# Designed miniproteins, single chains, continued (3), part 101

Each design is a single chain, and the fold is of that chain. pLDDT is the mean over its residues in the fold that is shown.

## One batch from the design tools (miniprotein)

Design m11737
Fold by ESMFold2-Fast:
Structure m11737 (fold): chain A 55 residues (1-55)
Amino acid sequence: SEEEQKQELIERIRRTASHLLSPEELAALIEKIRAAPSVEEADRIAKETIVSVLS
């Protein structure tokens, strides 16, 4: 399901990128992913946020 794919994305971010984000930034990203109208949009938001932090 779409919710299942979003949850998988969230868990992947928690495992691989939590050290790049503050707890507040991580919580905000998770909320944006959950609120996204699609999995494609959620994935885009996650990539954009992580790239922004690495820049």
Scores: mean pLDDT 82

Design m11739
Fold by ESMFold2-Fast:
Structure m11739 (fold): chain A 60 residues (1-60)
Amino acid sequence: MSVEEALALAEEALRLAEEKGVEGAKRGYQMAIEYAKAGDAQGATTLAQAAIRDALGLGG
C-alpha cells in the first residue's frame, strides 16, 4: 500500500470512526500526516494502517 493510498483510506475510515467516537484513530492519522510531511513514507504508512485498524475495531 502506498502512503497516498494509506492516508486516503485512513481519512475515510476516520469519518466513520468519528461518528463512533474513536479518538485513538484520529491521533494515529494526525501522526501519519506528520510523518508523511517529514518524508518518512514507511512510518506514515504504518501509522495510517494502524489508524484504519483502530477505526474499524480491528486494533483491539
Scores: mean pLDDT 72

Design m11740
Fold by ESMFold2-Fast:
Structure m11740 (fold): chain A 74 residues (1-74)
Amino acid sequence: MDEAFELAQQAREAEKAGDYRTAGELYERAGRLFEEAGLPDLAAEMYRQAAKAYEKAGDLERARRARELAETLE
């Protein structure tokens, strides 16, 4: 559980640094861990943050996939 929150924090730090691709990857990893832990609301939030980060990085395909993952859990 702590690992998912640590990844989310690292993603926020990457986002502040302008490293949006790394932020997206870290949010996506945090989402997977929350999903495995049975916390779909937190997982969906992480996937939504990943999608926004990927859009800022210009990676529209990963952004679309992350949005679809979030919608599946909502």
Scores: mean pLDDT 86

Design m11741
Fold by ESMFold2-Fast:
Structure m11741 (fold): chain A 99 residues (1-99)
Amino acid sequence: AEEDLKKGREALKAGNYDEAIKYFERALQKAEESGDKVLAIRAYSLLAQAYADKGDIEKAEEYLQKAVDLINSLTDEDDIIEATLHLIGAAFSLGIAKR
């Protein structure tokens, strides 16, 4: 999953949004299979960022909402902090895309 997130981020930097989305979807699937909520939030946040950068605002808002909903299910303070930092990045990208 971490390797998929890394490859997805590299694809985002290159402007290859569809490739980035595929890597982040793979990371999300692995997170869901393992029950890793923090990894799932990271994947949702990166999917929101990729869709925002692609100009798909509706999809970006959908994935951002999924990340927020999952954060609300966290009980560990460190996990909440880590997940929230990833969410801030995605929310910022969406804010830029909407302007």
Scores: mean pLDDT 79

Design m11742
Fold by ESMFold2-Fast:
Structure m11742 (fold): chain A 63 residues (1-63)
Amino acid sequence: MPESEELRELAEILLEYAKQYLDLSNPEVAKLVEEAERYYKEGKYAEAVEKIKEAGRLDTKQL
């Protein structure tokens, strides 16, 4: 499905971003990224994207 393919690519890009740029030493950020990876592996790309957005927001809020 085109919609799921677009979300899959977005989730891949955002997971790569999270692994490179987010502070994974923060347990709350790491937990959200782990949940995103789990959703991605389950094919739940929209949920994966939302978890990465939450992780990014949490990481940014500490700056």
Scores: mean pLDDT 77

Design m11743
Fold by ESMFold2-Fast:
Structure m11743 (fold): chain A 68 residues (1-68)
Amino acid sequence: AAAPVPGGKPSKTKLTPEEDAEYRRRAVELARELGLTPAQIDALKGVTGEQARSVVRALEAWRARRAA
């Protein structure tokens, strides 16, 4: 169904289901790479994509700090 609704550009809050799933997978991968506990990794599977995105950013920054 084609319904043109003017509501502005997609915002950072509006993740697609694909992006949502990608951020969750990325967060789990980074958590495993950095040696987080299985319980922490399991908890990441249930977060929203927005939360997973924030977790990914935090974990990547922490990983980069160590890789320097």
Scores: mean pLDDT 72

Design m11745
Fold by ESMFold2-Fast:
Structure m11745 (fold): chain A 80 residues (1-80)
Amino acid sequence: MTLYYKPENKEVAEKIAKKLGVPLKEMDVDEIPLREGDIVAFIDEDGTIVKAARVTPENLEKIKEEFKSGKYVALLIIPA
């Protein structure tokens, strides 16, 4: 389980990762490391999980685009 953050949100993401006890990695928003079967949680600027989804072939590209375009600071990825 790893928390991925957008570069502009590093400080907020470090606080969230420490509180959750998970590894932190900077994300290249053009190369989001999602695999089918992963569970993702979208985290806002307050550190709140606002949405969670299981990655499927049908939603993988939609998840990537939603994270890139949305006001989310970090994505928690739980491997399959």
Scores: mean pLDDT 79

Design m11746
Fold by ESMFold2-Fast:
Structure m11746 (fold): chain A 64 residues (1-64)
Amino acid sequence: MQERAVKTTGDSGKELAEARMKLIGDSRVGEEAKKLLDEGKENPSLQGKYLQEANELVRKAEEA
């Protein structure tokens, strides 16, 4: 099991996602990304998945 690695990576990813959300400011995409991150906070195992989805939403918003 890679619980230790996943936990550390999750923390780093969370900080990166927060920084990216700050760039897009206060938008609908930001709110959706926050919901994903909040749900991931409850489930550490799924945190990586939600972080990736949140990052994708932010990236799409930036590209749009």
Scores: mean pLDDT 61

Design m11747
Fold by ESMFold2-Fast:
Structure m11747 (fold): chain A 55 residues (1-55)
Amino acid sequence: TEKALAALQEYARKNKLSGDELIELVRSMSPEELAELLGISVEEAKALLEKVKKL
């Protein structure tokens, strides 16, 4: 889970996304797409999506 959060923060920084833009982007993606985008496992992407859905 820590690796997934770090990867998401790195992606946001590289793409200059606001918190709201990042949340909307992540919510629009499947766990498989998010895993490919961030270079993490699908299981870590699912855990990250559950956290983002609560925001």
Scores: mean pLDDT 76

Design m11748
Fold by ESMFold2-Fast:
Structure m11748 (fold): chain A 86 residues (1-86)
Amino acid sequence: HMEELAKEVLELIDEADKVADTLPDEIQRGVLTIALAVARKYAEKDPKASAEFLARVLERFAQVSDPETAAKYRELAEKAREIAEK
């Protein structure tokens, strides 16, 4: 069901955006914000591709974050992969 997947992707983007607000580095925050905007633009047209893209982006940001923030990004990346597999 495309509409349900699109909704799940949009909700995931909103959760990731809240985590992005906690990033101390302005450039990293800006890059993540752009990536989330790209995912949001394509969420309704191709929710699985948007989710797969988000999973990759969130895993990369986890690698450059502190352990607590990295754990949140990995949790969101896992949710994104689950959406992509549906």
Scores: mean pLDDT 80

Design m11749
Fold by ESMFold2-Fast:
Structure m11749 (fold): chain A 73 residues (1-73)
Amino acid sequence: SVKEEVLARLDKLAEKDPSVTPEQLEAMKARVEALSEEDQRRLLAHIDRLEKEGKKPSEIIADVEALLDTLAA
């Protein structure tokens, strides 16, 4: 599912970014699980775009957090 794909991508990004705590990762995953399928697809597309642009894992995580804050507003 799209949800499972987003969660797996977050796991891989966190593995490459030592600044991401397990607590922070778990909180981000919970926020993703609360999103609609459309917003989960939107988030996945954002991650794909940033990876294609060569952004570092830490930059992608920061963008994901910012997007989650925007979607929660």
Scores: mean pLDDT 84

Design m11750
Fold by ESMFold2-Fast:
Structure m11750 (fold): chain A 60 residues (1-60)
Amino acid sequence: MEKEIKELLEKAKEAAKKIVVGSEENIEKVAKTTVEMYLLLKEEGAPEEVLKAFEKLIEE
């Protein structure tokens, strides 16, 4: 995994821990899905405001 994607995944895992009370496997799955959605939106040319909203969600 590229360094940028790895950093996003780690931040997403921290955010997921606040939402998901379940197992580490569930937390990792939520984090991975969030990062995958962000990358798909970026690839599809989503507006910068939408990408920034996802970044805020991951950083919270």
Scores: mean pLDDT 68

Design m11751
Fold by ESMFold2-Fast:
Structure m11751 (fold): chain A 68 residues (1-68)
Amino acid sequence: SVEEKIVEAFRDAARELGLSDEQIERGEKAVREGLKKGVVTPEELAKAMGISRETARRILRLAREKLN
């Protein structure tokens, strides 16, 4: 599904940027919830993962690149 491809791209991006497995699992839940609402925000992702908004923006940018 499109959702699973987005989640896999997110996991790959976060792993590439050195995030822990625990942070990635929390981020995955936030991404899935954001997709249900139609938007995944850097702020919501940063809060879920316990990272900076800038790091969250980098994850989302890298994930988008992996999907194109």
Scores: mean pLDDT 87

Design m11752
Fold by ESMFold2-Fast:
Parts: structure tokens; C-alpha cells; sequence
Structure m11752 (fold): chain A 55 residues (1-55)
């Protein structure tokens, strides 16, 4: 459905935004614990995306 396609695009955009943020944080020498939290957020969104694609 169009709604499902829109949700997929939204999740993909969110993942891309967080990956860009993660790269910048790694360049800036940000706190490793904060970097790991962002990595976990990306992983959670990827899992949501996979579940949505299977639904």
C-alpha cells in the first residue's frame, strides 16, 4: 500500500540521517558510549524496516 511505502521511505531517511550523524560524531571524537547509543538506534530502525517490508 502507499502508506506502507511512505513508512518505508520515512524509516530509510531516518536511518540515513542517523548514519550521517554517527559519521560526524566519530570524526569529532565524541563519547564512545553516545556513539554506541546512536549505533543501537540505527540497528533498531533497520529491524523495524525489515519487519515492515515483511508485513
Amino acid sequence: SSEKEQQIKTLETAIETLEKKLKEMERNGSDPEVIEEVRQQIEDLRKQLEKLKKS
Scores: mean pLDDT 85

Design m11753
Fold by ESMFold2-Fast:
Structure m11753 (fold): chain A 72 residues (1-72)
Amino acid sequence: SEEDREALLRVAEALEFAAEHGTADPQPYRDAAKALREVAEKGTDEQLRRAVEIVRQGLPPKRLAEELRSLL
């Protein structure tokens, strides 16, 4: 849904902000944000719903990126 897509994009923006302002190791945050944007852009409604469920698990950025890439 558009609501799911918007939610994923908001999380991507938060991770991008953290990469620029909150961490000495920005790459995992950037990779997770990129994966979120790719799912939001290319994902089916089912993949978007699953991505929101993955995000709700509160995984570290590296694992978040890996789980999101598995959807595509």
Scores: mean pLDDT 85

Design m11754
Fold by ESMFold2-Fast:
Structure m11754 (fold): chain A 63 residues (1-63)
Amino acid sequence: AEELTLAGAEAMAAGKWEEAIKLFEEALKLDPNHSAARQALIHALEKAGEDEKAAELRKKILE
């Protein structure tokens, strides 16, 4: 899970939003409670223009 989150962060730094989204989604499949991966996925979705999906994921995190 952590290796996928790191790979996703590298994709984010390179501006590869679609690749970052896939990597963070894979990290969350392995560990659904991985808070860092969830936050990173929200950020990647916002960068990719997937604002609706980002908003839904934020609601799921906010109690």
Scores: mean pLDDT 76

Design m11755
Fold by ESMFold2-Fast:
Structure m11755 (fold): chain A 91 residues (1-91)
Amino acid sequence: MERIIEGEILLALGRMARSLGDLELARELYEKAIEILEPLAEEGDAEAQRALAEAYRGLGEVYAALGDEERAREYYRRAEEWRERAEKAEA
């Protein structure tokens, strides 16, 4: 599906931006990945659910690096929820 590939590409770019220290670009790319992946994940697509969990984790890491520990904790929580849903769908 075209949409999931787009979301996964944005997720990969977000991870690269974060590894390069461009936290603003990483945040934007992870947010765009979430916008694309979330509707697919809500429909039960296990691959989208796994990718969405990674996007939320990445966003949590970005906010932790920016010093926003409260927002980081919220995104880590969402990442874990989607990871668990993906594992159950793939089991």
Scores: mean pLDDT 85

Design m11756
Fold by ESMFold2-Fast:
Structure m11756 (fold): chain A 61 residues (1-61)
Amino acid sequence: SKADAARQGWLALAEGADAEAAGDLERAATMYRVAAKHFEAAGDHVSAAALRARADELAAR
């Protein structure tokens, strides 16, 4: 369901934020991309686009 997809997106976002706070930018970028896919499946294209942009920014560092 869209609600389940949104929940998976929030869980992946939380893992990405924890990784970023720990300085693991590679894991943070990976988890933000996972979160983006889940938010896109939930119909939240704005959050998905923002998370992909953040992941690309972290991967470039």
Scores: mean pLDDT 88

Design m11757
Fold by ESMFold2-Fast:
Structure m11757 (fold): chain A 67 residues (1-67)
Amino acid sequence: SAEEEVRRLIAEAERAFFAGDFERARELLKQARETAEKIPDEKLREELLARVESGLALVDRFAAARA
């Protein structure tokens, strides 16, 4: 399902983030966003998109701090 795919992509992005691979984490989160936007359940879509956007903001913050 799209939900399972989004959750998988977020988990993979978290692994990349903890490995210091911020570019890979960003790519995975962007894929998660695209998949989440296709979820027909409005509440579930909003919750997963919020999690993805929080993840992207975190990646950007840590990448900037280390630059």
Scores: mean pLDDT 86

Design m11758
Fold by ESMFold2-Fast:
Structure m11758 (fold): chain A 55 residues (1-55)
Amino acid sequence: SRLEEIARRAGVSVESIRAAAQSGSEAVINAAVHDISKAAGVSREEVREELEKLR
């Protein structure tokens, strides 16, 4: 899946991304989107879209 690809490229687990998505904190979600986007080399919009699917 695209989420698994992004996780591998960012060097994080899918579980870590799910935890951020389920945190309910906009600050945590924004920080995760920023960090994952930078590490994976994908757009913030793409990362945010994948996080939205995990709620």
Scores: mean pLDDT 83

Design m11759
Fold by ESMFold2-Fast:
Structure m11759 (fold): chain A 62 residues (1-62)
Amino acid sequence: AVLKVVAKNEEMALLLKKLAESIPGVKSVEIRKENGKYIVTVEVDNEEAAEQLEMLGFEKIS
């Protein structure tokens, strides 16, 4: 599954990346800058990790 969240600035994006990386079952975390916003995208290999990310405000996109 793939989840994403929009961060207002780079500092928030880096914090969210660090939090996501602490969750077992996270395969990758990517930060992409789009028009002054930061998109944090996370790939997970299990539903438990996806649920934990949703609790942190991430939305499932696939």
Scores: mean pLDDT 83

Design m11760
Fold by ESMFold2-Fast:
Structure m11760 (fold): chain A 74 residues (1-74)
Amino acid sequence: SLSHRAVLLLVAGEILYAGGEVRRAVELYVEAARLAKEAGDEELVALALERLRRIAEEHPELREEVERAIAALE
């Protein structure tokens, strides 16, 4: 299902982020949020957006890129 794929992308994103692959983690979190939104899974969308906002806070150089990606999900 789309929700199951979104969960797998969130887990993969967390692993990549822990490994220092920040931009790749952003890509996976954005795709997870997109799939969760398509599935109507509001809690999973919120979780993916929380992960993206955390990256924007911890990596200010990516803030505009992350904010644009979040806006595109609206």
Scores: mean pLDDT 88

Design m11761
Fold by ESMFold2-Fast:
Parts: C-alpha cells; sequence; structure tokens
Structure m11761 (fold): chain A 77 residues (1-77)
C-alpha cells in the first residue's frame, strides 16, 4: 500500500525531528515519539487499523513543533 509506506516515512521523519529537539519538548515529545513508534510497529506488522492513529500522532507532533517555534528538519539532509 503506497499510502501506508508514505505515512510510515512521514512518521519516521517527524520522529527524527522530535528526537533532535527532545531537550526542548520534554515528556510531551517523549510520549509522541512512543506513540509514533507503537503505530509504526503495528502498521509494519500488517495492522492497517493503526493508520488513523499514526496520522493523528504526526499531526500532533507537527502542532507541538509549531507551538514551540521549532522547524521541521529533513533527516535525509
Amino acid sequence: DPFVQQAILAARSVKGTLKHYIDKLGDEGKELIKKLDDEIARLEAGDKSALPGLVEAINKAVDLLEEKGLPLIDPRA
């Protein structure tokens, strides 16, 4: 499923950004990283019901970064 693969790649990118700023994000950032890891693992195990939860976690992570004034980074750079 190309959409599932794209969502996993986006989640890994966002997780990398959260890890980079973990000292500024505290427990909320750590909880989002855990949620992203849990939903990625479920999708990679074939549980497609994890997809809405992954998308929600990505959106919450982006919102947190915006609220803190922290830019998204490209982990491929």
Scores: mean pLDDT 81

Design m11762
Fold by ESMFold2-Fast:
Order: sequence, then structure tokens, then C-alpha cells
Structure m11762 (fold): chain A 60 residues (1-60)
Amino acid sequence: MITVEGEFPSIEAAIGAALRVIGIDPEAKVKVDGTRVTVTVADTPAGREAAELLREEAAR
């Protein structure tokens, strides 16, 4: 299991990032707490791609 967290500038940005993660890996476990998004995925190609997307989006 891979867990990644990201802080976003707005609730809308956080929700947008969560939806993009689900689009890459529908099996991802996503939690949105205000502007903070926590993603837990299996160690699969899709899961790794979804976790990397969240990391990149949060770094902007």
C-alpha cells in the first residue's frame, strides 16, 4: 500500500485533484479533509501513477 498526502490552495482544487486520482485508479481510497487530500493505493502501475499525480498537483 502507498499513501500520499497533498495540501491544496482551495477546497475546489482539492476536490479536483481527488477526482483526477479516481480517474486514473478507480480503486484508490481517497479522503478529502478541507484542502488536504489523502490517497491510499495498491502498489500497482495504476496506483503508482495516481499517487504520483497527487504529488505533482500538490507541488504546484
Scores: mean pLDDT 81

Design m11763
Fold by ESMFold2-Fast:
Structure m11763 (fold): chain A 63 residues (1-63)
Amino acid sequence: MAVLSAEEAIGAAEALAQLGLISEEQARKVKELARRKGRVTQEEIAEIAGERAARWAVQLAGK
């Protein structure tokens, strides 16, 4: 599974929320996790926003 930096995860969460692909609440949780840990795994994003959203986040990060 891919690992996103804090900046990659925050950017992906904001982009996905703006596109309506995840909720603002899901985006907030991903951003908080990223800021706390400095990194977010694809699996952690899948737990918050679902497996499809986690795959989109990885693609947006260029991974």
Scores: mean pLDDT 85

Design m11764
Fold by ESMFold2-Fast:
Structure m11764 (fold): chain A 66 residues (1-66)
Amino acid sequence: MDPAEGERAYAEGLRAFAAGDYATAARHFREAAEIYDRLGDPALARQLAEAMFGYAEALARLGVRE
C-alpha cells in the first residue's frame, strides 16, 4: 500500500461528502483509514485520525440505516 492511495481515497471521500453522497463518502473514508492503518506509519497518525473522523461524520449523516 502507498500513502498516495490513502490521499486519493480521502480526497474522494471529501468530494462525495460535499456532494451530499454520504454513502460513497463513508466508503472512501473507510478505504483511506484502512490504508493508513495497514501502513502502520506513526507519521501518518493524523491522516488516519482525519479519515476515521470523516467516516464517522458520513455515517452520522446517513444514520447508518440499511
Scores: mean pLDDT 81

Design m11765
Fold by ESMFold2-Fast:
Structure m11765 (fold): chain A 66 residues (1-66)
Amino acid sequence: SGVEEAKRLLEEALKSKDPRVRAAAKELLELIEQGDLEGAKEAAERLLSSPDPEVVELARRVLELL
């Protein structure tokens, strides 16, 4: 499912050397694990405005999977 693919993507993002990518991945993964898919979508949409292009790309990919 898209949810399981999003979890895998976010677990890999937690290993990023970029602390902003790790923070974004942790936030989104916690929301998904709580079953708050609406909250995860809202958080990902907010992250599209990040100054970090790696955070923006992560958020875009998560939104495509949810």
Scores: mean pLDDT 88

Design m11766
Fold by ESMFold2-Fast:
Structure m11766 (fold): chain A 60 residues (1-60)
Amino acid sequence: SSLDARSRALALALLGVRGLDAVTPDLTPEQVRELAAEELGVELDEATARRVTAWLLSQR
Protein backbone atom coordinates (compact mmCIF):
# COMPACT_ATOMS: atom_id res chain seq x y z
CA SER A 1 0.00 0.00 0.00
CA SER A 2 1.32 3.42 -0.99
CA LEU A 3 1.14 6.32 1.45
CA ASP A 4 -0.38 9.69 0.63
CA ALA A 5 2.07 12.66 0.73
CA ARG A 6 1.11 13.75 4.28
CA SER A 7 1.34 10.24 5.77
CA ARG A 8 4.69 9.69 4.05
CA ALA A 9 6.04 13.01 5.38
CA LEU A 10 4.94 12.03 8.91
CA ALA A 11 6.55 8.57 8.60
CA LEU A 12 9.82 10.10 7.37
CA ALA A 13 9.74 12.67 10.20
CA LEU A 14 9.33 9.87 12.78
CA LEU A 15 12.28 7.99 11.24
CA GLY A 16 14.34 11.19 11.40
CA VAL A 17 13.56 11.76 15.09
CA ARG A 18 13.62 8.16 16.44
CA GLY A 19 15.61 6.20 13.81
CA LEU A 20 15.04 2.69 12.47
CA ASP A 21 15.79 1.16 15.91
CA ALA A 22 12.38 2.42 17.09
CA VAL A 23 10.70 0.36 14.33
CA THR A 24 10.40 -3.02 16.06
CA PRO A 25 8.69 -6.00 14.32
CA ASP A 26 5.79 -5.73 16.82
CA LEU A 27 5.24 -1.97 16.31
CA THR A 28 1.51 -1.13 16.58
CA PRO A 29 -0.59 1.75 15.18
CA GLU A 30 -1.30 2.76 18.80
CA GLN A 31 2.45 3.13 19.48
CA VAL A 32 2.88 5.13 16.25
CA ARG A 33 0.07 7.49 17.34
CA GLU A 34 1.80 7.97 20.71
CA LEU A 35 5.18 8.65 19.04
CA ALA A 36 3.66 11.15 16.59
CA ALA A 37 1.96 13.01 19.47
CA GLU A 38 5.08 13.04 21.70
CA GLU A 39 7.80 13.67 19.07
CA LEU A 40 5.98 15.68 16.36
CA GLY A 41 3.00 17.17 18.23
CA VAL A 42 0.66 15.58 15.67
CA GLU A 43 -2.46 13.55 16.47
CA LEU A 44 -3.03 10.78 13.90
CA ASP A 45 -6.38 9.18 13.23
CA GLU A 46 -6.50 5.37 13.42
CA ALA A 47 -6.52 4.84 9.63
CA THR A 48 -3.49 7.11 9.09
CA ALA A 49 -1.67 5.45 12.03
CA ARG A 50 -2.29 2.00 10.49
CA ARG A 51 -0.92 3.15 7.08
CA VAL A 52 2.15 4.80 8.65
CA THR A 53 2.82 1.70 10.80
CA ALA A 54 2.63 -0.63 7.78
CA TRP A 55 4.99 1.64 5.80
CA LEU A 56 7.50 1.87 8.67
CA LEU A 57 7.52 -1.93 9.03
CA SER A 58 8.19 -2.24 5.27
CA GLN A 59 11.41 -0.18 5.74
CA ARG A 60 13.04 -2.91 7.88
Scores: mean pLDDT 78

Design m11767
Fold by ESMFold2-Fast:
Structure m11767 (fold): chain A 70 residues (1-70)
Amino acid sequence: SELQEKINRLIGLKLRIIGLEFDKELLKKKYEAGEISEEEYEKKMKEIEEEIKKLEEEIKKIEEEIKKLE
């Protein structure tokens, strides 16, 4: 059903955000260890945060669509 497909997509997007949050933690640890420059850290962190924001907006749209089906 359309509802089931939207719920499954929502779960998948939330799992992707969890993975990206883990990548942010790893990036912070690399920066704290002196393995990457501040410039590289800021650029990569911004890229991850922009990806999370895109996923959060997609989640919001899907949640609004699910609400209309309920």
Scores: mean pLDDT 88

Design m11768
Fold by ESMFold2-Fast:
Structure m11768 (fold): chain A 63 residues (1-63)
Amino acid sequence: SLEEAQEIMKEAKELAKKLGLSDRAVDIAANTAALYYVTRGIPKDEAIKRGLEVAKKVEEVEK
């Protein structure tokens, strides 16, 4: 649902910020997690994990 997607985005952002990622990477984590959840039917925890992995890769390339 939309509410579940919003909750996933919020949780992914909180975790990305805790990891000290940039604002851009935080947004990437949230958007990627929501994408995996909505389009691929991946469970919440796995979607968040994948979003964080993508965000970390972006941070590595930019810094």
Scores: mean pLDDT 82

Design m11769
Fold by ESMFold2-Fast:
Structure m11769 (fold): chain A 103 residues (1-103)
Amino acid sequence: ARERLRRALAEAGASEEAIEVALRLVPDDLSDEEIRELAAHFHYVLALTGSEAEALLAMVVGGRAYAELRLEHTSLEDIIDAAAARGLLTPEQAALLREYLAS
């Protein structure tokens, strides 16, 4: 599963750094369909925004929820906080995304 996710994200335009973060954000036991859906969300947001941070966040939160949060908030940090408050991110996922943004 992890090798398939790595390959799908690389094909979607992800850097090695973004792939390593993505592998830590998602479960190890993803189906091929779940991997396809996550990579598609990543690719769409990366193509739209040019931001791997936005693409990673949208991949985990979901495209629709991310779009709604983005309309209400001016920073990625505020979006992470709002998503965590709504239960769309685990505390561990939120912490990892904040670390990535600080890097």
Scores: mean pLDDT 80

Design m11770
Fold by ESMFold2-Fast:
Structure m11770 (fold): chain A 88 residues (1-88)
Amino acid sequence: GKELAELILSDNPEDLRKAAEYIVKNAKNLTDSLSAIVNALHKSSVEQRRAFAEELAKLVGNVVTRNILEFFSRLTGDERLLEIAKEL
């Protein structure tokens, strides 16, 4: 939950990778952590979001990463996530 939000907001590539791996592996069971994830992404910088998208793309490829970012964009109303998704 809270630890996942801290990983997403981290400037450390290893932390971003851990957050990406957790989201990918637990996508169907993220209900309880969803608010923490969306709040972290909403508070993140454009650079942090791009780094997070790059780590997701390394794990699941560009198409799946785009779908994840579009999902969070719709959930938060944050168009910056949608802009990053369109670059993939």
Scores: mean pLDDT 69

Design m11771
Fold by ESMFold2-Fast:
Structure m11771 (fold): chain A 63 residues (1-63)
Amino acid sequence: SMKGRKEIEILSPITMELMKAVIDGDEEMAEKLAEAEEEARRLIEEGRFEEARRVAEEAVKEA
């Protein structure tokens, strides 16, 4: 579905950076990325895809 595709496109970059932070032992960055993923997922559930994308892009930029 279109919703499922947007979810993958928005969340995949955060998930990748989160995995990297965990592997690197960067607990502070991992926590920030996990919180951003949760917020982006919440926005996706509400149909707020543009806002979810902004949250994701900002979190990935800081990683």
Scores: mean pLDDT 83

Design m11772
Fold by ESMFold2-Fast:
Structure m11772 (fold): chain A 88 residues (1-88)
Amino acid sequence: MEEMLKEIKELLEEAQRKAGEAEEKLKAGDREGAVKALEEAIKALEKAKEKLEEAKKKYPELKEILDQAIKALEEAIEQLEKRKKEVE
């Protein structure tokens, strides 16, 4: 469990870094670079979601908390995908 939580944390930190990179590229006028950074952020969140779903299967006692975390990630992914379409 602890190792899986570390992997999820690293994926969330990667997504946050890539989202920040996208914002900086947009300010610089690099729309193509911003789109690529948003795609990488989305991919990191999708991997984090997969890890949470695996944790839910291994630790059924944590299902309620993990379901809330998965829902939050799904909402974050949807917002980043919407942002990507606005930038494209």
Scores: mean pLDDT 84

Design m11773
Fold by ESMFold2-Fast:
Structure m11773 (fold): chain A 65 residues (1-65)
Amino acid sequence: VSKEVAMEIEAVGLGIEAGAAVRTRREDGKLIVTLEDISDEDAARFEAALKEKGEELGLEVEVVK
């Protein structure tokens, strides 16, 4: 499984848990995750979790809300 696929699975899972709408896009080796219908507090926790996973996998992740 590619690093990008692993991160996309993580992002979707976290989005389901938070009740958020999640969209992912791959761009030049970076994964861009767009969040909708999420509180500022949950968005901050979501971003922290994805960045930690990205560091573990060696993948750059950008979170947009």
Scores: mean pLDDT 79

Design m11774
Fold by ESMFold2-Fast:
Order: sequence, then C-alpha cells, then structure tokens
Structure m11774 (fold): chain A 67 residues (1-67)
Amino acid sequence: MEEKLKKIRELARQMVEAVKNGDEEKAKSLLDELTKLIEEVFGPERAKEYRKQMEKAIEELKKDLEK
C-alpha cells in the first residue's frame, strides 16, 4: 500500500512538470497511469472522480501559465 502511494505521488509530480513544460501528451499519459493505480487501490468510482478533477486542474494550470 505505502509503496503504491509513493508511486502515485511521484507520478503526480511528473505530470505537473510535464504540464509546466508544455508536454501535454506526456501529462495525459501520466494521468492515465495515475488513474489506473487509483482504480486498483481505491476502486473505479474514485478513479473516475480523480481523473475528472485532474483533467480540469491540467486545463486550468495550462491557462494560468499562458496568463
């Protein structure tokens, strides 16, 4: 469990860096992997909520970087 939580945290950090670097394809790929891990740990309902929230966060972060 703890090892999976550490991996989730690491992937989330990599995803944020990809968004900041403008690598949208990599950010989406990392989000897919994160969603898969969340589904395995917390179930599909949580994974769906997480994906929706993160997709929105990525779009907002992208807009903020463009100012």
Scores: mean pLDDT 77

Design m11775
Fold by ESMFold2-Fast:
Structure m11775 (fold): chain A 59 residues (1-59)
Amino acid sequence: SKEELKKKVKEFLKSLGLNPSEEEIEEIVNLILEKHPELLKDEKLFKEYVLRLYKSRLP
């Protein structure tokens, strides 16, 4: 579900010592679901994409 994905993004970024806002988490999740749903099947690519989007402060 979208809520499970939001939790996964939040926990991943927090594990790296980052503090994402709820709005940043929602933007990342929406972008993955709309543009790159295939990332949900690849844990490494998912994490790399999430970190890249967060570092760029979305788009």
Scores: mean pLDDT 81

